# Designs tried in a protein design run: designed miniproteins, single chains, continued (5). Part 8

Each design is a single chain, and the fold is of that chain. pLDDT is the mean over its residues in the fold that is shown.

## One batch from the design tools (miniprotein)

Design m16258
Fold by ESMFold2-Fast:
Order: C-alpha cells, then structure tokens, then sequence
Structure m16258 (fold): chain A 59 residues (1-59)
C-alpha cells in the first residue's frame, strides 16, 4: 500500500540521517511525502515533512 511505502521511506530516511547521508535523506523524505499523500494519511505526511526539514537542516 502507499502507506506501507511511506513508512518504509521514512525508515530509510531516518537510517540515512543516522549514517550521515543528509542529501540521501532529503530525497527519501520527499518520496515518503508523495506516498503518504497518495495514502491520504495526514499523520504520515506530517512525519515525512518533519523528517524532510530535519534532513535539510543537516545539508
């Protein structure tokens, strides 16, 4: 499902940030936002948007 893809992308973006790859985390977070929007899941959209902001701060 799109919600499952969004959760997987969020987890991948978090792992990328932990590994010191903020540029990769930006792209993964953008993908997570797109999938969360397709799922219509406002909580997942908010989580992915916060993760994108965190990743952008570290670039």
Amino acid sequence: SHADHARAAIAAAEAALAAGHPVLAVFLSQGAIDEARKAGDEELVARAEELLREAQRRV
Scores: mean pLDDT 88

Design m16259
Fold by ESMFold2-Fast:
Structure m16259 (fold): chain A 80 residues (1-80)
Amino acid sequence: MEKLKEAQRLLAEAERAFAAGDYERALELAREARRLLREAGNEVGEGAALGLQAKALEKLGRHEEAEQLFKELEERSKKL
């Protein structure tokens, strides 16, 4: 699926941006990857992108937004 391949590329690029300390870019790329993974029904990938978004928000000092995403990730874990 084109959407899944694009989402995987965006997620990998987001992870590289995060590792490089470019947290704003990591957040943008992870947000787009999460949208595409959700539309593709890839729940594992969506969770990975969500976690990266939360970590990037925390590094940017946006703690309230990060906490909301971490809570969403915890809720997903409870459904396993």
Scores: mean pLDDT 82

Design m16260
Fold by ESMFold2-Fast:
Structure m16260 (fold): chain A 73 residues (1-73)
Amino acid sequence: SKENAEKIKEATKFLAEVRKLYKNGDFEKAMELLKKYFPEEAQKLVLEALNSTDPEERRRLILEAIDVYIKSK
């Protein structure tokens, strides 16, 4: 639906910012942003993705985190 598409775009935008901060070593700001916008279950999935070296696993975990985010709204 259009509503779900907008929620996916919003989650993707926040996750891109979290990833950018995390990659730059700004862990405190990355965690603060993650806690602000995502439920605890989604936070755990994103942290697993950020610490994974497997691109396929990272993609799967991020998609699961987005699904949790949508269901929390």
Scores: mean pLDDT 83

Design m16261
Fold by ESMFold2-Fast:
Structure m16261 (fold): chain A 77 residues (1-77)
Amino acid sequence: MAEEYKKKALELIKDPSAPDSRIVILGANAGQEYVDQGKVEEALKVLDELAEAAEQAGRHSVAQALRDLKDEIATQS
């Protein structure tokens, strides 16, 4: 499931018609799914990967939201 959320988020990052909020929700779902599986390192990696992809696509607000979520997860583990 986490990989499917990640895959969908990456597809939407490339779609100029996709709203930022939908990408953030999918990225958050991917991270949370990994956390729920006890895979905190994988959660941090997926959020970093999605944030970098969003930054490269010019979606700076999405990149920042995903980095903020990563920092929140990292401080609670």
Scores: mean pLDDT 83

Design m16262
Fold by ESMFold2-Fast:
Structure m16262 (fold): chain A 55 residues (1-55)
Amino acid sequence: SKELEDEVLIEFSKRVQEEIARGKAEGLSPEELQARLDEVKAEFDKEWEERQKAA
């Protein structure tokens, strides 16, 4: 549903912001941070598929 999509996008945005803040605190390079964000996106895509099947 539209509501589920909006909730998932909000959660993704929060997770990305948290990971950026954590990466900066750890002193990650831009390349290392990008790789970590790519992993976060892959995990989120999987969670999104699971939620679509459950909704």
Scores: mean pLDDT 77

Design m16263
Fold by ESMFold2-Fast:
Structure m16263 (fold): chain A 66 residues (1-66)
Amino acid sequence: MTPEELKKRAEDHLEKARELIRRGDRRGAAQHLVEAVWYAMSLYDTDPETSQRLIDEAHRLGQELA
């Protein structure tokens, strides 16, 4: 998987998590946040700035589930 594919997958999962949070699907949202973090972490060695931004967004969305 290329760095661009990792970034796109992380962003797609974050977008899906945002939709699920708005719908009250906390389980679905949490699952997509875990996937987003996994893809973002895989990007860290290649693009640490983008990786950190995606991780921070996932963490922020996770706070909305608390």
Scores: mean pLDDT 85

Design m16264
Fold by ESMFold2-Fast:
Structure m16264 (fold): chain A 71 residues (1-71)
Amino acid sequence: MKEEADRLIEEGEKAFKAGNYEEAVKLYQRAIDLAEGPERARALSLLAQAYFHLGDEEKADKLAAESNRAF
């Protein structure tokens, strides 16, 4: 479970670096469903960044706040 969440975060980061923010969102969302504690907080922060790049500032802000509370 944790190992799969870490793998999903890694794949999401690769998609994000490639400029494929929609794919990064999908991968980070799956990671959040599987992750706990600090791993979930990291996935939430990364998801917020991906939404910011997609122009969804409201979702980005909400997720960033959630990440800060979870961490």
Scores: mean pLDDT 79

Design m16265
Fold by ESMFold2-Fast:
Structure m16265 (fold): chain A 75 residues (1-75)
Amino acid sequence: SLLRKAAILLTAAGILVVGARISLELGDEEAARASAEAAIELAEEAIRLLESLEEPDKEMIELAERVIEEARRLL
C-alpha cells in the first residue's frame, strides 16, 4: 500500500534527522549534512506518495513537512 510505503519512508527520514543531530554533536559536519539531505529526500518522496492518495493524510503530510524543516535547520 502507498500509505505503508509513505509511513516507512517518513520513519526512516525521522531516524536520519536524529542521526544528523548526533553527527553535529560529534563535530562531523559532512555526515550531518549527508543524513539531513537524505532525510529531506525521503520525506519529500513520502509527501508525493501521500498526495497521490484519493484522500491524502494531512496529518502525515504535516509531519513530513516538519521533518524537512528540522533537517533544513541542520544544513
Scores: mean pLDDT 88

Design m16266
Fold by ESMFold2-Fast:
Parts: structure tokens; sequence; C-alpha cells
Structure m16266 (fold): chain A 63 residues (1-63)
């Protein structure tokens, strides 16, 4: 829940996700995760795995 909300917030800030920040992993968020993975050279699987979460956290911490 909190992890999904943080991913939504970071992806929304990057302009990759325009849905609600509600902590629900839906098809719109999965598409945003795939776009993020493609942009940052990660495996494009739409899963919030450790590498994807670390990359999102680095973007958030860098601001």
Amino acid sequence: DATIRRAQEVLARLGLYDGPIDGVYDDALKAAVRAFQARFGLPVDGVLDAATLAALDAIEAGE
C-alpha cells in the first residue's frame, strides 16, 4: 500500500502516471511502471521489484 502510493507519486512527478494516488496497483500504474523501466534501462515486466523500487527511491531522494 505505502510502497504503491510512493511509486504512484514518483511516476506522476515524472509525467508517466496520471491516475489517482490511491495505493491500488491497476493496469494504468502497471503501464507507467513499464514506461519507467524502459526509460531507465530496467527489465520491462511491470513489476515493482527491488531494482525498480530502488530506482524510484533514487529519483525521489534526488529531489
Scores: mean pLDDT 78

Design m16267
Fold by ESMFold2-Fast:
Structure m16267 (fold): chain A 108 residues (1-108)
Amino acid sequence: LLEAVRAEAEAFVAWAGRALAAARSEAEILDTFEQVFTWLQGLNVLAAALRSEEIAAVAVRTAEEVKALVEASPNVPADLKARFVATLDAVIAALRAAPTAVVDIPAA
């Protein structure tokens, strides 16, 4: 399971990078971020259900990698970039504080 989760996380980060690079509107950027937060919520729920700190660590790493992609993305407007980076920082902090507990990850 853990190896499959890691492989899916790597594929998801690669997808997020491509989706941000291909985005032609704010709506497409917002859809990409909704999918990011939904995916992170899914991993958090899985980590909590299995009490797996290893899966929780994958969620934290994925959030950190997506944050780096957002910061480096020229297609994301500065105001959206600041908002999403702040949200990802809050998500990372929450996941680190309670790795095997369900935390609320914003989907918007």
Scores: mean pLDDT 80

Design m16268
Fold by ESMFold2-Fast:
Structure m16268 (fold): chain A 113 residues (1-113)
Amino acid sequence: DPRREALRELLREAGLSEVADNLTPREFETLLAELGRLARQRASDPRAQPVLDRLIAGDVAGAVALVREQDDPHLRRHLLSLVLQAAIQAALDLGRTELARQIARRALELANA
């Protein structure tokens, strides 16, 4: 599944390599749903909107490709932030509270970099 591969790549880039390597089909579907939900909730940023539209459509591979093509560190940081937020919520939805805390710590590290 190219969406699952793209999502694993984003998780690795966000510093969640162990989450990416052990991602189950149920965890993938939960994370994909949360990522789409968060993309719909974002304020309209014209620079981010094409990436958000792809995430809303479930086209994670297209979102990653677009961020790479534009070579915009702002879009890249926004995409990684969305993935971390979606991963926290997906972990909570699945009852994985300690995993959610680990991801939240990583999100804080990324925000402070």
Scores: mean pLDDT 81

Design m16269
Fold by ESMFold2-Fast:
Structure m16269 (fold): chain A 110 residues (1-110)
Amino acid sequence: MVILEQPEEKEGKEGEEVVLPGVANEELEKNDKVLWFKQKAGEEPELLIRHNDELMEGVPERFKGEVEGNVARLVIKDLKKEDEGVYFFGLHKEGDEKPYFGAGTKLTVK
């Protein structure tokens, strides 16, 4: 069974960099794909990153995905108040129909 862990909460400061980790219980294989979603209260979930590090159209370049071993990281540079929300780590395993998701990290911007 795939288990994805995220910290429940993260605080960042406006104008600074924040890193949101996601950890899988197994090493990520070559054809596994990491996803990052953002959910804001009252809004639809937004896909930010697919295929480990591919930034989706319309997402600011200050967002970056990184993967190393069994750890995925969402890096947000020049943090803005509008970046508050819950960020979900997703993993699509090769051969599986649907991705797995972590419980989400609530990001607060001070």
Scores: mean pLDDT 84

Design m16270
Fold by ESMFold2-Fast:
Structure m16270 (fold): chain A 92 residues (1-92)
Amino acid sequence: SRAEELAREAERLLREAKEAEEAGDYEKAAELLKRATALAAEAARLAGDDAGAEAVEIAGTYELAELYEKMGKTELAKELKEEALERLKAAA
């Protein structure tokens, strides 16, 4: 299915993002993580799992914030963490 195709692509991009982070390429890791999160959320929504899509987007936003902290983008990282935590509270 299209959902399965998107989920597989998201998993591949997440592996590439981790490899980029381990190599110290935080800019590449952030870009790959953003793409992986978007595809994983789309896959969940296509499968009828809107709660799962929201959880994926929240987790992805928080991980992106951690990468931005490593890049010295402290204010942007803080904003993304606050957004993710507020979304998490609203989902509970």
Scores: mean pLDDT 89

Design m16271
Fold by ESMFold2-Fast:
Structure m16271 (fold): chain A 86 residues (1-86)
Amino acid sequence: VEALFESDRGLGAALAEAAAPVLREMAERHPELRETLLRMADAALAMAAAARAAGVPLPPQAVIDAVAPVFNAAVRAEIERYAAEL
């Protein structure tokens, strides 16, 4: 299975492509972070497209590192919403 053998080359781009719809769903739930989440989704897709076009591997960790701050901000906003109800 060539796809599994090349997973280090394609996995990062595939993760970025998979992360984009998740970030867009989070944007619907967090209006105050909507613009940031949508920008990150677009950036993730752009990173994947650029890597595939250039034929270079996109490291999965680089995608995770790029997405993690925005994901952490969304989780923090969720906690702040719960706290505001108190």
Scores: mean pLDDT 71

Design m16272
Fold by ESMFold2-Fast:
Structure m16272 (fold): chain A 97 residues (1-97)
Amino acid sequence: MELSEEEIEKRREIARDIALVLQMIGDWLDIQYGDEETRKKAKEDLIKTVKEALERLGFSPEEIERYIKFLEENIDDVEAVSKFLNEITKKLVEKWE
């Protein structure tokens, strides 16, 4: 039997959520261990990736703005950002388990 259009779309959504998790992990490693130029680019990319992840998790525009401001204000706080990214990653993973 052919996959339904709905099943194909669901599989695409799962693949995109996995890609966002990997992107956030990569950006966060670059922020922690990269040189100044790598860190600057990774910070900009992380903000974009987190915004998309929050949109895909169904957060409101107002909630997304609040979370992005938290990330921007705390970007150099390793413990706070690690906890925040771990919670987003867990929510994305749980979405398709």
Scores: mean pLDDT 81

Design m16273
Fold by ESMFold2-Fast:
Structure m16273 (fold): chain A 50 residues (1-50)
Amino acid sequence: EEEYEIVVRGLDPRAYDIALRLAREKKVTSKEEIEKALPDNAELIDFKKV
C-alpha cells in the first residue's frame, strides 16, 4: 500500500487533509501541485512517498 509523509505549516487543519487527498485519490506526486491546492494561509514543508 502507498503511504505518504506530509508536513504542513499553518493554522488551517484542512491543509493536511487536502494534501493527503490529492496524493491518495488523484495520485499527485508533485510537491508543487499539492502546494498550489493548499489554502493561502498554509505551506507545504515536506512531501514524500514512504
Scores: mean pLDDT 67

Design m16274
Fold by ESMFold2-Fast:
Structure m16274 (fold): chain A 71 residues (1-71)
Amino acid sequence: MREQARAELRRAAAADPSTREILLDVGMKILGIPREKLADPEVEEQALDAALDHYFRLAESGKAWAREQAA
């Protein structure tokens, strides 16, 4: 499930630049890396993976954070 969901989100990010930017912003915050580092493709991939991992952890653990953000 996790791998399929990651592929789905990566596909969405490729099709929609705004989705990609949101994922990168979240990933950079999780990793504590400044946006200037996004010029490095390795850092960009790490940020994207971190964001996907974060969203899946939130979904599995009850989504309290997601509801708070939506409200």
Scores: mean pLDDT 67

Design m16275
Fold by ESMFold2-Fast:
Structure m16275 (fold): chain A 103 residues (1-103)
Amino acid sequence: MEYAWSMSETLIEKAIKEGNYEDAANGYTNIGLYFANQGRYDKAIEYFEKAIELQPENSFAWEKLGEVYAKQGDYDKAISYYQRALSIDPNNEKARKNLQKLK
């Protein structure tokens, strides 16, 4: 739905004001997923990077950066980001599977 990300930005602003950086990072990740699904990879990267700025240990956001760079054909960056996701969460099965496919 075209306006889902606008509601997410409102919730992110509230979470940041309340010091809930984990919720804010999850909100940015949701906006990144929205733009990735639209094929707007530059916007998706922007929002996943915002999520990581708030929560550097967010394995899921690192995984999603890897997926977007793989979609763009930048396999070196994709591999690097999947490795980062796995260093944070060794049980991130999707990052592990995607990394193995690229190596």
Scores: mean pLDDT 82

Design m16276
Fold by ESMFold2-Fast:
Structure m16276 (fold): chain A 71 residues (1-71)
Amino acid sequence: MKEVTIRVRLREDQRVGTAEVEVPDDAKEIRLFPVNARGLRAAAITLDGNKATLGLVSDRDAEVEAVVKAE
């Protein structure tokens, strides 16, 4: 089983942040793990073929990890 981790960390001066990684086409499971969600307004992950994009919107510092699992 292959796992790909995407991490986005926003500082207090950052309102938005995105990270993009390559993932296998056979992505079976996506999990979001909020590490710091106090100011977090939105977190979303998008799959487009071989690419996964994690985006955050926050009023203050925030940190989210996403784990994409494939065989």
Scores: mean pLDDT 78

Design m16277
Fold by ESMFold2-Fast:
Structure m16277 (fold): chain A 84 residues (1-84)
Amino acid sequence: SEKEKLRKEAVEELRKAAEIARQNGDTSLARIAENLAERVEKGEDLDLVAAFAYMAASIAKKMGLTEVAEHLERAADLLLEASR
């Protein structure tokens, strides 16, 4: 139940990142965030998805998309907690 809650919260954060990226015209980053959310829902390894979310957050920061990066980092943190 707790792990399921963390996974759902992570998916919400990833979808939030995708929406903000899309609103800023960054279709590529929006697709990456949506893909990560789908991978969580498909039951892929949460540690691996978290690693990709942290990488995407780093890219977002370099692009000046700070709010997108914050949501991606929060999602990654939640996925790591759910994987324990």
Scores: mean pLDDT 88

Design m16278
Fold by ESMFold2-Fast:
Structure m16278 (fold): chain A 55 residues (1-55)
Amino acid sequence: MSPAQVQAQLDALGLQLQALHDAYRAGQISPEQYQAQVDALVQQINQLTAQLQAL
């Protein structure tokens, strides 16, 4: 995968994290749903960041 493709995926995950945070602040999702989704997104971000640094 190119560095540009990895960066684009990181940017998309950042936007998803922001949207998730906004939904949580609006009371649209439970704290349990918020925590589970944040954990999943953080794992994906960490994996992609490691891949980018390895390129």
Scores: mean pLDDT 81

Design m16279
Fold by ESMFold2-Fast:
Structure m16279 (fold): chain A 60 residues (1-60)
Amino acid sequence: MMAKGKKILEEADELLQNAGLLSEEEVKKRGEELIRKAKEVPEVLPYVERRYDSALAIVS
């Protein structure tokens, strides 16, 4: 569980860092997949949602 949560959070951080290099569609695709996975790890869900929202704000 902890390892899965850490990996999801790392992927969310990567998405946020690379948001300016990605299309809005790619950010949404990756962000939605990360949110889906994060729902299985409630500890990281709010952190993943915050990073996804920030990534969307960068590409919007």
Scores: mean pLDDT 80

Design m16280
Fold by ESMFold2-Fast:
Structure m16280 (fold): chain A 93 residues (1-93)
Amino acid sequence: SELLEEVYRKVKEALKLAKEHPDDRQAIADAIGEASTLVAKAARQSDPETRELLEKAGGYLGEAGRLARQNGPVEDIIKKLEEALKLVEEALK
C-alpha cells in the first residue's frame, strides 16, 4: 500500500528529527502531526486487522505529540515514535 509506505516514511522522519534535533520541539510536533493525519487516513481505508494496528500507532503518535508540545522528555518521545513505527511495519507485512 502506497499510503502505508508514506505513513512509514513520515513516522521515520519524525523519529529521525527527534533524535537529531531534540530541542526543535515545534518541528518534532509538526512532523508527528503529519504522520498522525496519514495514519488516520490509512486506518479508515484498512481492513479490521490493519486498522487495529494503525489505531494503536495513532495512539502512540498522539502521546508523542503531546510530549513534544509540553516539553516532555525526548527519550519518551523517541520511545513512543519507535512503538508507532513497529506497528506500521507490522501493518505493511
Scores: mean pLDDT 89

Design m16281
Fold by ESMFold2-Fast:
Structure m16281 (fold): chain A 69 residues (1-69)
Amino acid sequence: MELPSDEVIEEAARKIAELTGADEEEIRRRLRELLSQGASLGQAVAYIAYREGASPEEALKLAEEVSKL
């Protein structure tokens, strides 16, 4: 599977930053790292959001939302 476009990664990072208050640039770096290791976009988003303080429910909802991008 090809990696998501830069636009999709930037949008996902923005959504995680808005939800968690974490730094968007740092989230973007972590997303790229996880995707390069074979994680799906949804898996990477859920993991990062949860680690940055989102609830499991919030993390999963966000992962579902960004998987539609």
Scores: mean pLDDT 80

Design m16282
Fold by ESMFold2-Fast:
Structure m16282 (fold): chain A 66 residues (1-66)
Amino acid sequence: GVEEARKILEELKKKYPELTDEDVERALALLQQGRSDAAGTLLVLKVGSEHKEEIAEAVKRAASLL
């Protein structure tokens, strides 16, 4: 559900201090709209492209829980 997806994004925020609560909520809203690519792009722009694979995997896992 939404709370399980949020927990995945919160763990990502815990690892990457560049991410804010607003970034988590916006990414979660995009995932609920089926816009997983947009959610991933938003997060990658904040943390850096060197982390794109980890972000993509987290986004995929969060989307699967919605």
Scores: mean pLDDT 86

Design m16283
Fold by ESMFold2-Fast:
Structure m16283 (fold): chain A 116 residues (1-116)
Amino acid sequence: MLGKEIQKNLSEEEKEEILELLERALRLLKEHPDDVEKVREAAEELKRAAEIIGKANPQIGAALLELIDEIEAQLRAGRLSAREAAEALASLAEFMRALVEGEDEREHEFPLPHLA
């Protein structure tokens, strides 16, 4: 449901830019999860995506930026390993992807009362 509002308020060009940023970040996190510099580079890509999402919903954009900043701060403080930070950022990137792509195909919306 959150994705519907974001999808409505983003242009197709903005959605494409977000998805490109998320793909770049996810590639870095998948290929270099133990590299602190690459994990930090992925976080910067995710921050840029969160800023664009914030144009559609400022509260969600701000929350995403705060989460990314917290993950980076914990990585810098040694409270998260590069791999743990990469896993957290990858999960956040997938959440952001769902917000903008809108996986709202009605395949399983009512599994018990009505099987489609």
Scores: mean pLDDT 79

Design m16284
Fold by ESMFold2-Fast:
Structure m16284 (fold): chain A 60 residues (1-60)
Amino acid sequence: SDEELLERAREYFDKGLEARRAGDDKAAGEYFSKAAELLSQVRDEALRAAFLREYEAEHT
């Protein structure tokens, strides 16, 4: 389901942010790639857009 995909994407995004804060850019990239792959499978455009807005705010 879209909700399960979003939950898994959230987990990978959180791991990516943690890796980036630790200076592990390679691991961060791998986690972000996995999150993006899961997010691309979400069919509801509004849910996908809401997820991106939430996590982009943490990057700036």
Scores: mean pLDDT 79

Design m16285
Fold by ESMFold2-Fast:
Structure m16285 (fold): chain A 91 residues (1-91)
Amino acid sequence: LRAEAERLAAEALAAARAVLAGDEAARAKLREARARLAELLLSLPPEEAAELAVRLAREMGRIMGEAYGEDAEAVAERAEAATAADLAEYF
């Protein structure tokens, strides 16, 4: 399950990069990857799930910040909050 979660995290990051490059069609893939990853995170041990979710959120935020010339750390924090909200939406 850890390997599958890491694969989905990589897919989500790749989709995020595509969206930021102007590929609007990749938005659906990004949302799907996020949803599937959230589902897998609920199946992982809580510690593993939390670590992966935080890491993914920060990396996605950094990618967005770098692409838009924003404060990468501020965007990373926003992405972290969004990921936590996504996890909560499962209940």
Scores: mean pLDDT 72

Design m16286
Fold by ESMFold2-Fast:
Structure m16286 (fold): chain A 80 residues (1-80)
Amino acid sequence: VSNALQVAFYARNAAIAAREGNADEAIKYLQKGIEVASKDPSLEEARKLLEKGLQAAQEGNFDESARYATKAAALAFEKM
């Protein structure tokens, strides 16, 4: 499975969890997405968006977290 596919999967799940108000699950998926994206220089922009999404989720800004995670998923999908 490609790094881009894994990041897209984790980012999408993070966005869903954030929209549902599930902070623990959103943070978990954002952290997993950041870990995978950090291994691939082509996913640097997606990684930065996931890091912003993680910060937003930790601050309780779930709408902002979901927006960043959704953008990260779209960028990762384009790298597939």
Scores: mean pLDDT 88

Design m16287
Fold by ESMFold2-Fast:
Structure m16287 (fold): chain A 65 residues (1-65)
Amino acid sequence: SMDAELAQLKQQIELDINAIAEQDVEVGRALAQRFVDILRQSAADPSKSLQLLREAQEDIARAKA
């Protein structure tokens, strides 16, 4: 279900942000703020939330490489 997919994606992004924050606290803080902003902007629209979180995950993955 979309709810299960959203929960899994949120947890993965939180883990990735925490890992980045251990290396660079300022970058981790900026990514955490983006994550919170996405959740607030898309709270009423799970499909929009899923799309924006997937885009954020791709950006985070590029930052880790």
Scores: mean pLDDT 83

Design m16288
Fold by ESMFold2-Fast:
Structure m16288 (fold): chain A 67 residues (1-67)
Amino acid sequence: MERSAEVSSVEEAVAFVREAGFPVAVTFIGPRGAMSQVVRDEQEAREFAKKAEREIGFPARVVARRV
């Protein structure tokens, strides 16, 4: 099942992708671009969310699809 939401922080992004369940394909779409990664656990989700906040900016649309 695909899920999407707007997130304004790393913690909101991590909570959202955790609810989708791991492993999950995550896409962030923010003011400066988009990026996608498959994350296998909460730590990988947090590292990816931090990278997205830094490189593409928040608030961002997060799309999560369980693989």
Scores: mean pLDDT 83

Design m16289
Fold by ESMFold2-Fast:
Structure m16289 (fold): chain A 55 residues (1-55)
Amino acid sequence: MQELKEKLKSTMEQNVATLLKIFRDKNPSKEDIEEAKKLSQETAELMKQLRELLE
């Protein structure tokens, strides 16, 4: 349980850092935009999993 929670937090932090890097780019490429969409969706799924673990 604890190891899984730590992995989820670490993955979410890494995804957020990547999203911020993409958004700092003055003109993100189409590939960057697609990556941002994917990371946003993955982060939403991780948030759901973390919420279920905390119940």
Scores: mean pLDDT 75

Design m16290
Fold by ESMFold2-Fast:
Structure m16290 (fold): chain A 60 residues (1-60)
Amino acid sequence: SVTLSATFKDITRAIGTALSLIGDFPEAEVSLEGTTVIAVVPDDPELVAAAEAFLQEASK
């Protein structure tokens, strides 16, 4: 598995991103630490790349 994380400007953005990630990436294990979203993704290069891009876009 691959662990991805992104820190957001505020808790509302972090929560919104976590919920979207749960819906779009059901294979990922998502957790929230303050304003940081943590996603543990299966070691699938396509899935990892998609989840990483999603987090990058959401966090800027």
Scores: mean pLDDT 82

Design m16291
Fold by ESMFold2-Fast:
Structure m16291 (fold): chain A 116 residues (1-116)
Amino acid sequence: MEIYELRDLTDASDEEIRENAKAIAKIVVDAVEQARRLGVPRVTIGFRLSPRSKYQLLITIELDEDGRYRVRIELMTDDGKVVDSEEFTAPSLEELEQKVEEAVYRFLKKMRELEK
């Protein structure tokens, strides 16, 4: 599991949140492509929104028996409590990137509200 630190999102604009969601989606796709080349069936990537954040975003992707990407995104507290989660599937890396971007955008907006 890799953990990335993001910019403080407390005062972030919707545009800045969208830019962060795009960056996260790209990191996720790159990690999945690398894992696939290495024969690794599951990837989990953690994102910490800031050094002061009480929350972290955990993204787990697994290649299913039908060759689809199964995605689980969890919004968690530092003590491991799941506050919110979303699950979906994507048949391609392109659709995976798009769906992860949209889901992350929604979660980052929720975190901005929770950090106030």
Scores: mean pLDDT 80

Design m16292
Fold by ESMFold2-Fast:
Structure m16292 (fold): chain A 65 residues (1-65)
Amino acid sequence: SRAAQLAELVALVAAHVAEIRRAAAETGDPALVRELQERMAAEIAALLRELGLEGTITVFPLRFS
């Protein structure tokens, strides 16, 4: 179902956001944070393509701190 697909996307995003925040807080390494952000974007794009939801990423209001 679409709800299950969105739940999977939300869980993937939440996991990456948690990892990025942890890396930023613990290391302060901007290169590592950038690499994690790029990995997140690539994996989200791949999942959206697999689910046939390409172009919907902009409806998710993600914030990084």
Scores: mean pLDDT 72

Design m16293
Fold by ESMFold2-Fast:
Order: structure tokens, then C-alpha cells, then sequence
Structure m16293 (fold): chain A 92 residues (1-92)
């Protein structure tokens, strides 16, 4: 379960980062701060997810792995929402 959550967080975090980069490429003043926030949050989520995966590989029942995976997933979801908003603002 910790591994599954971390893998999902990693996938969503990478998707969020790709969308944030796309937004940054075309961002005007209104979109720029949202795109930057999305990119930073996505990078953080990816880092937490990779750390959770490393811990889960050593011990699948490590409560630290589960906590990091849950935090990574929450951050990845938030980053994806911000990245989508940044793209909407940049495309307007």
C-alpha cells in the first residue's frame, strides 16, 4: 500500500511538473506565480515519493514509508490542480 501510493504520487507529480513546465513556457504575469508554485510543489512531491519508495523497498510495513507516500500523493494532487490552473491562465 505505501509502495502503491508512492508510485501513484510519483506518476501524478511527474504529470504535474510537465504541465507546470508547459505553463511556464507561455506564462504571462498572472499565470507565472501559479506555474512556479505548481512546479516547486511537483518537485517536492516527486522527492517525497522517491524517498517513500526507498523506505518501502527496505521494509514494506515501515510507517515512515506510508506517511511520506500519503504526503507525496497529497502534494502531487495539489500540484496537478495548480498546474492545470496555470495552463488555463496562460492560455487565456
Amino acid sequence: SARELAEKALKLGKEALELARAALAIAGPEALPVAIAAALLAIGAIFLAEEALKLAEKDPNDPKALKLAEEALADAVAALELARRALELAAA
Scores: mean pLDDT 88

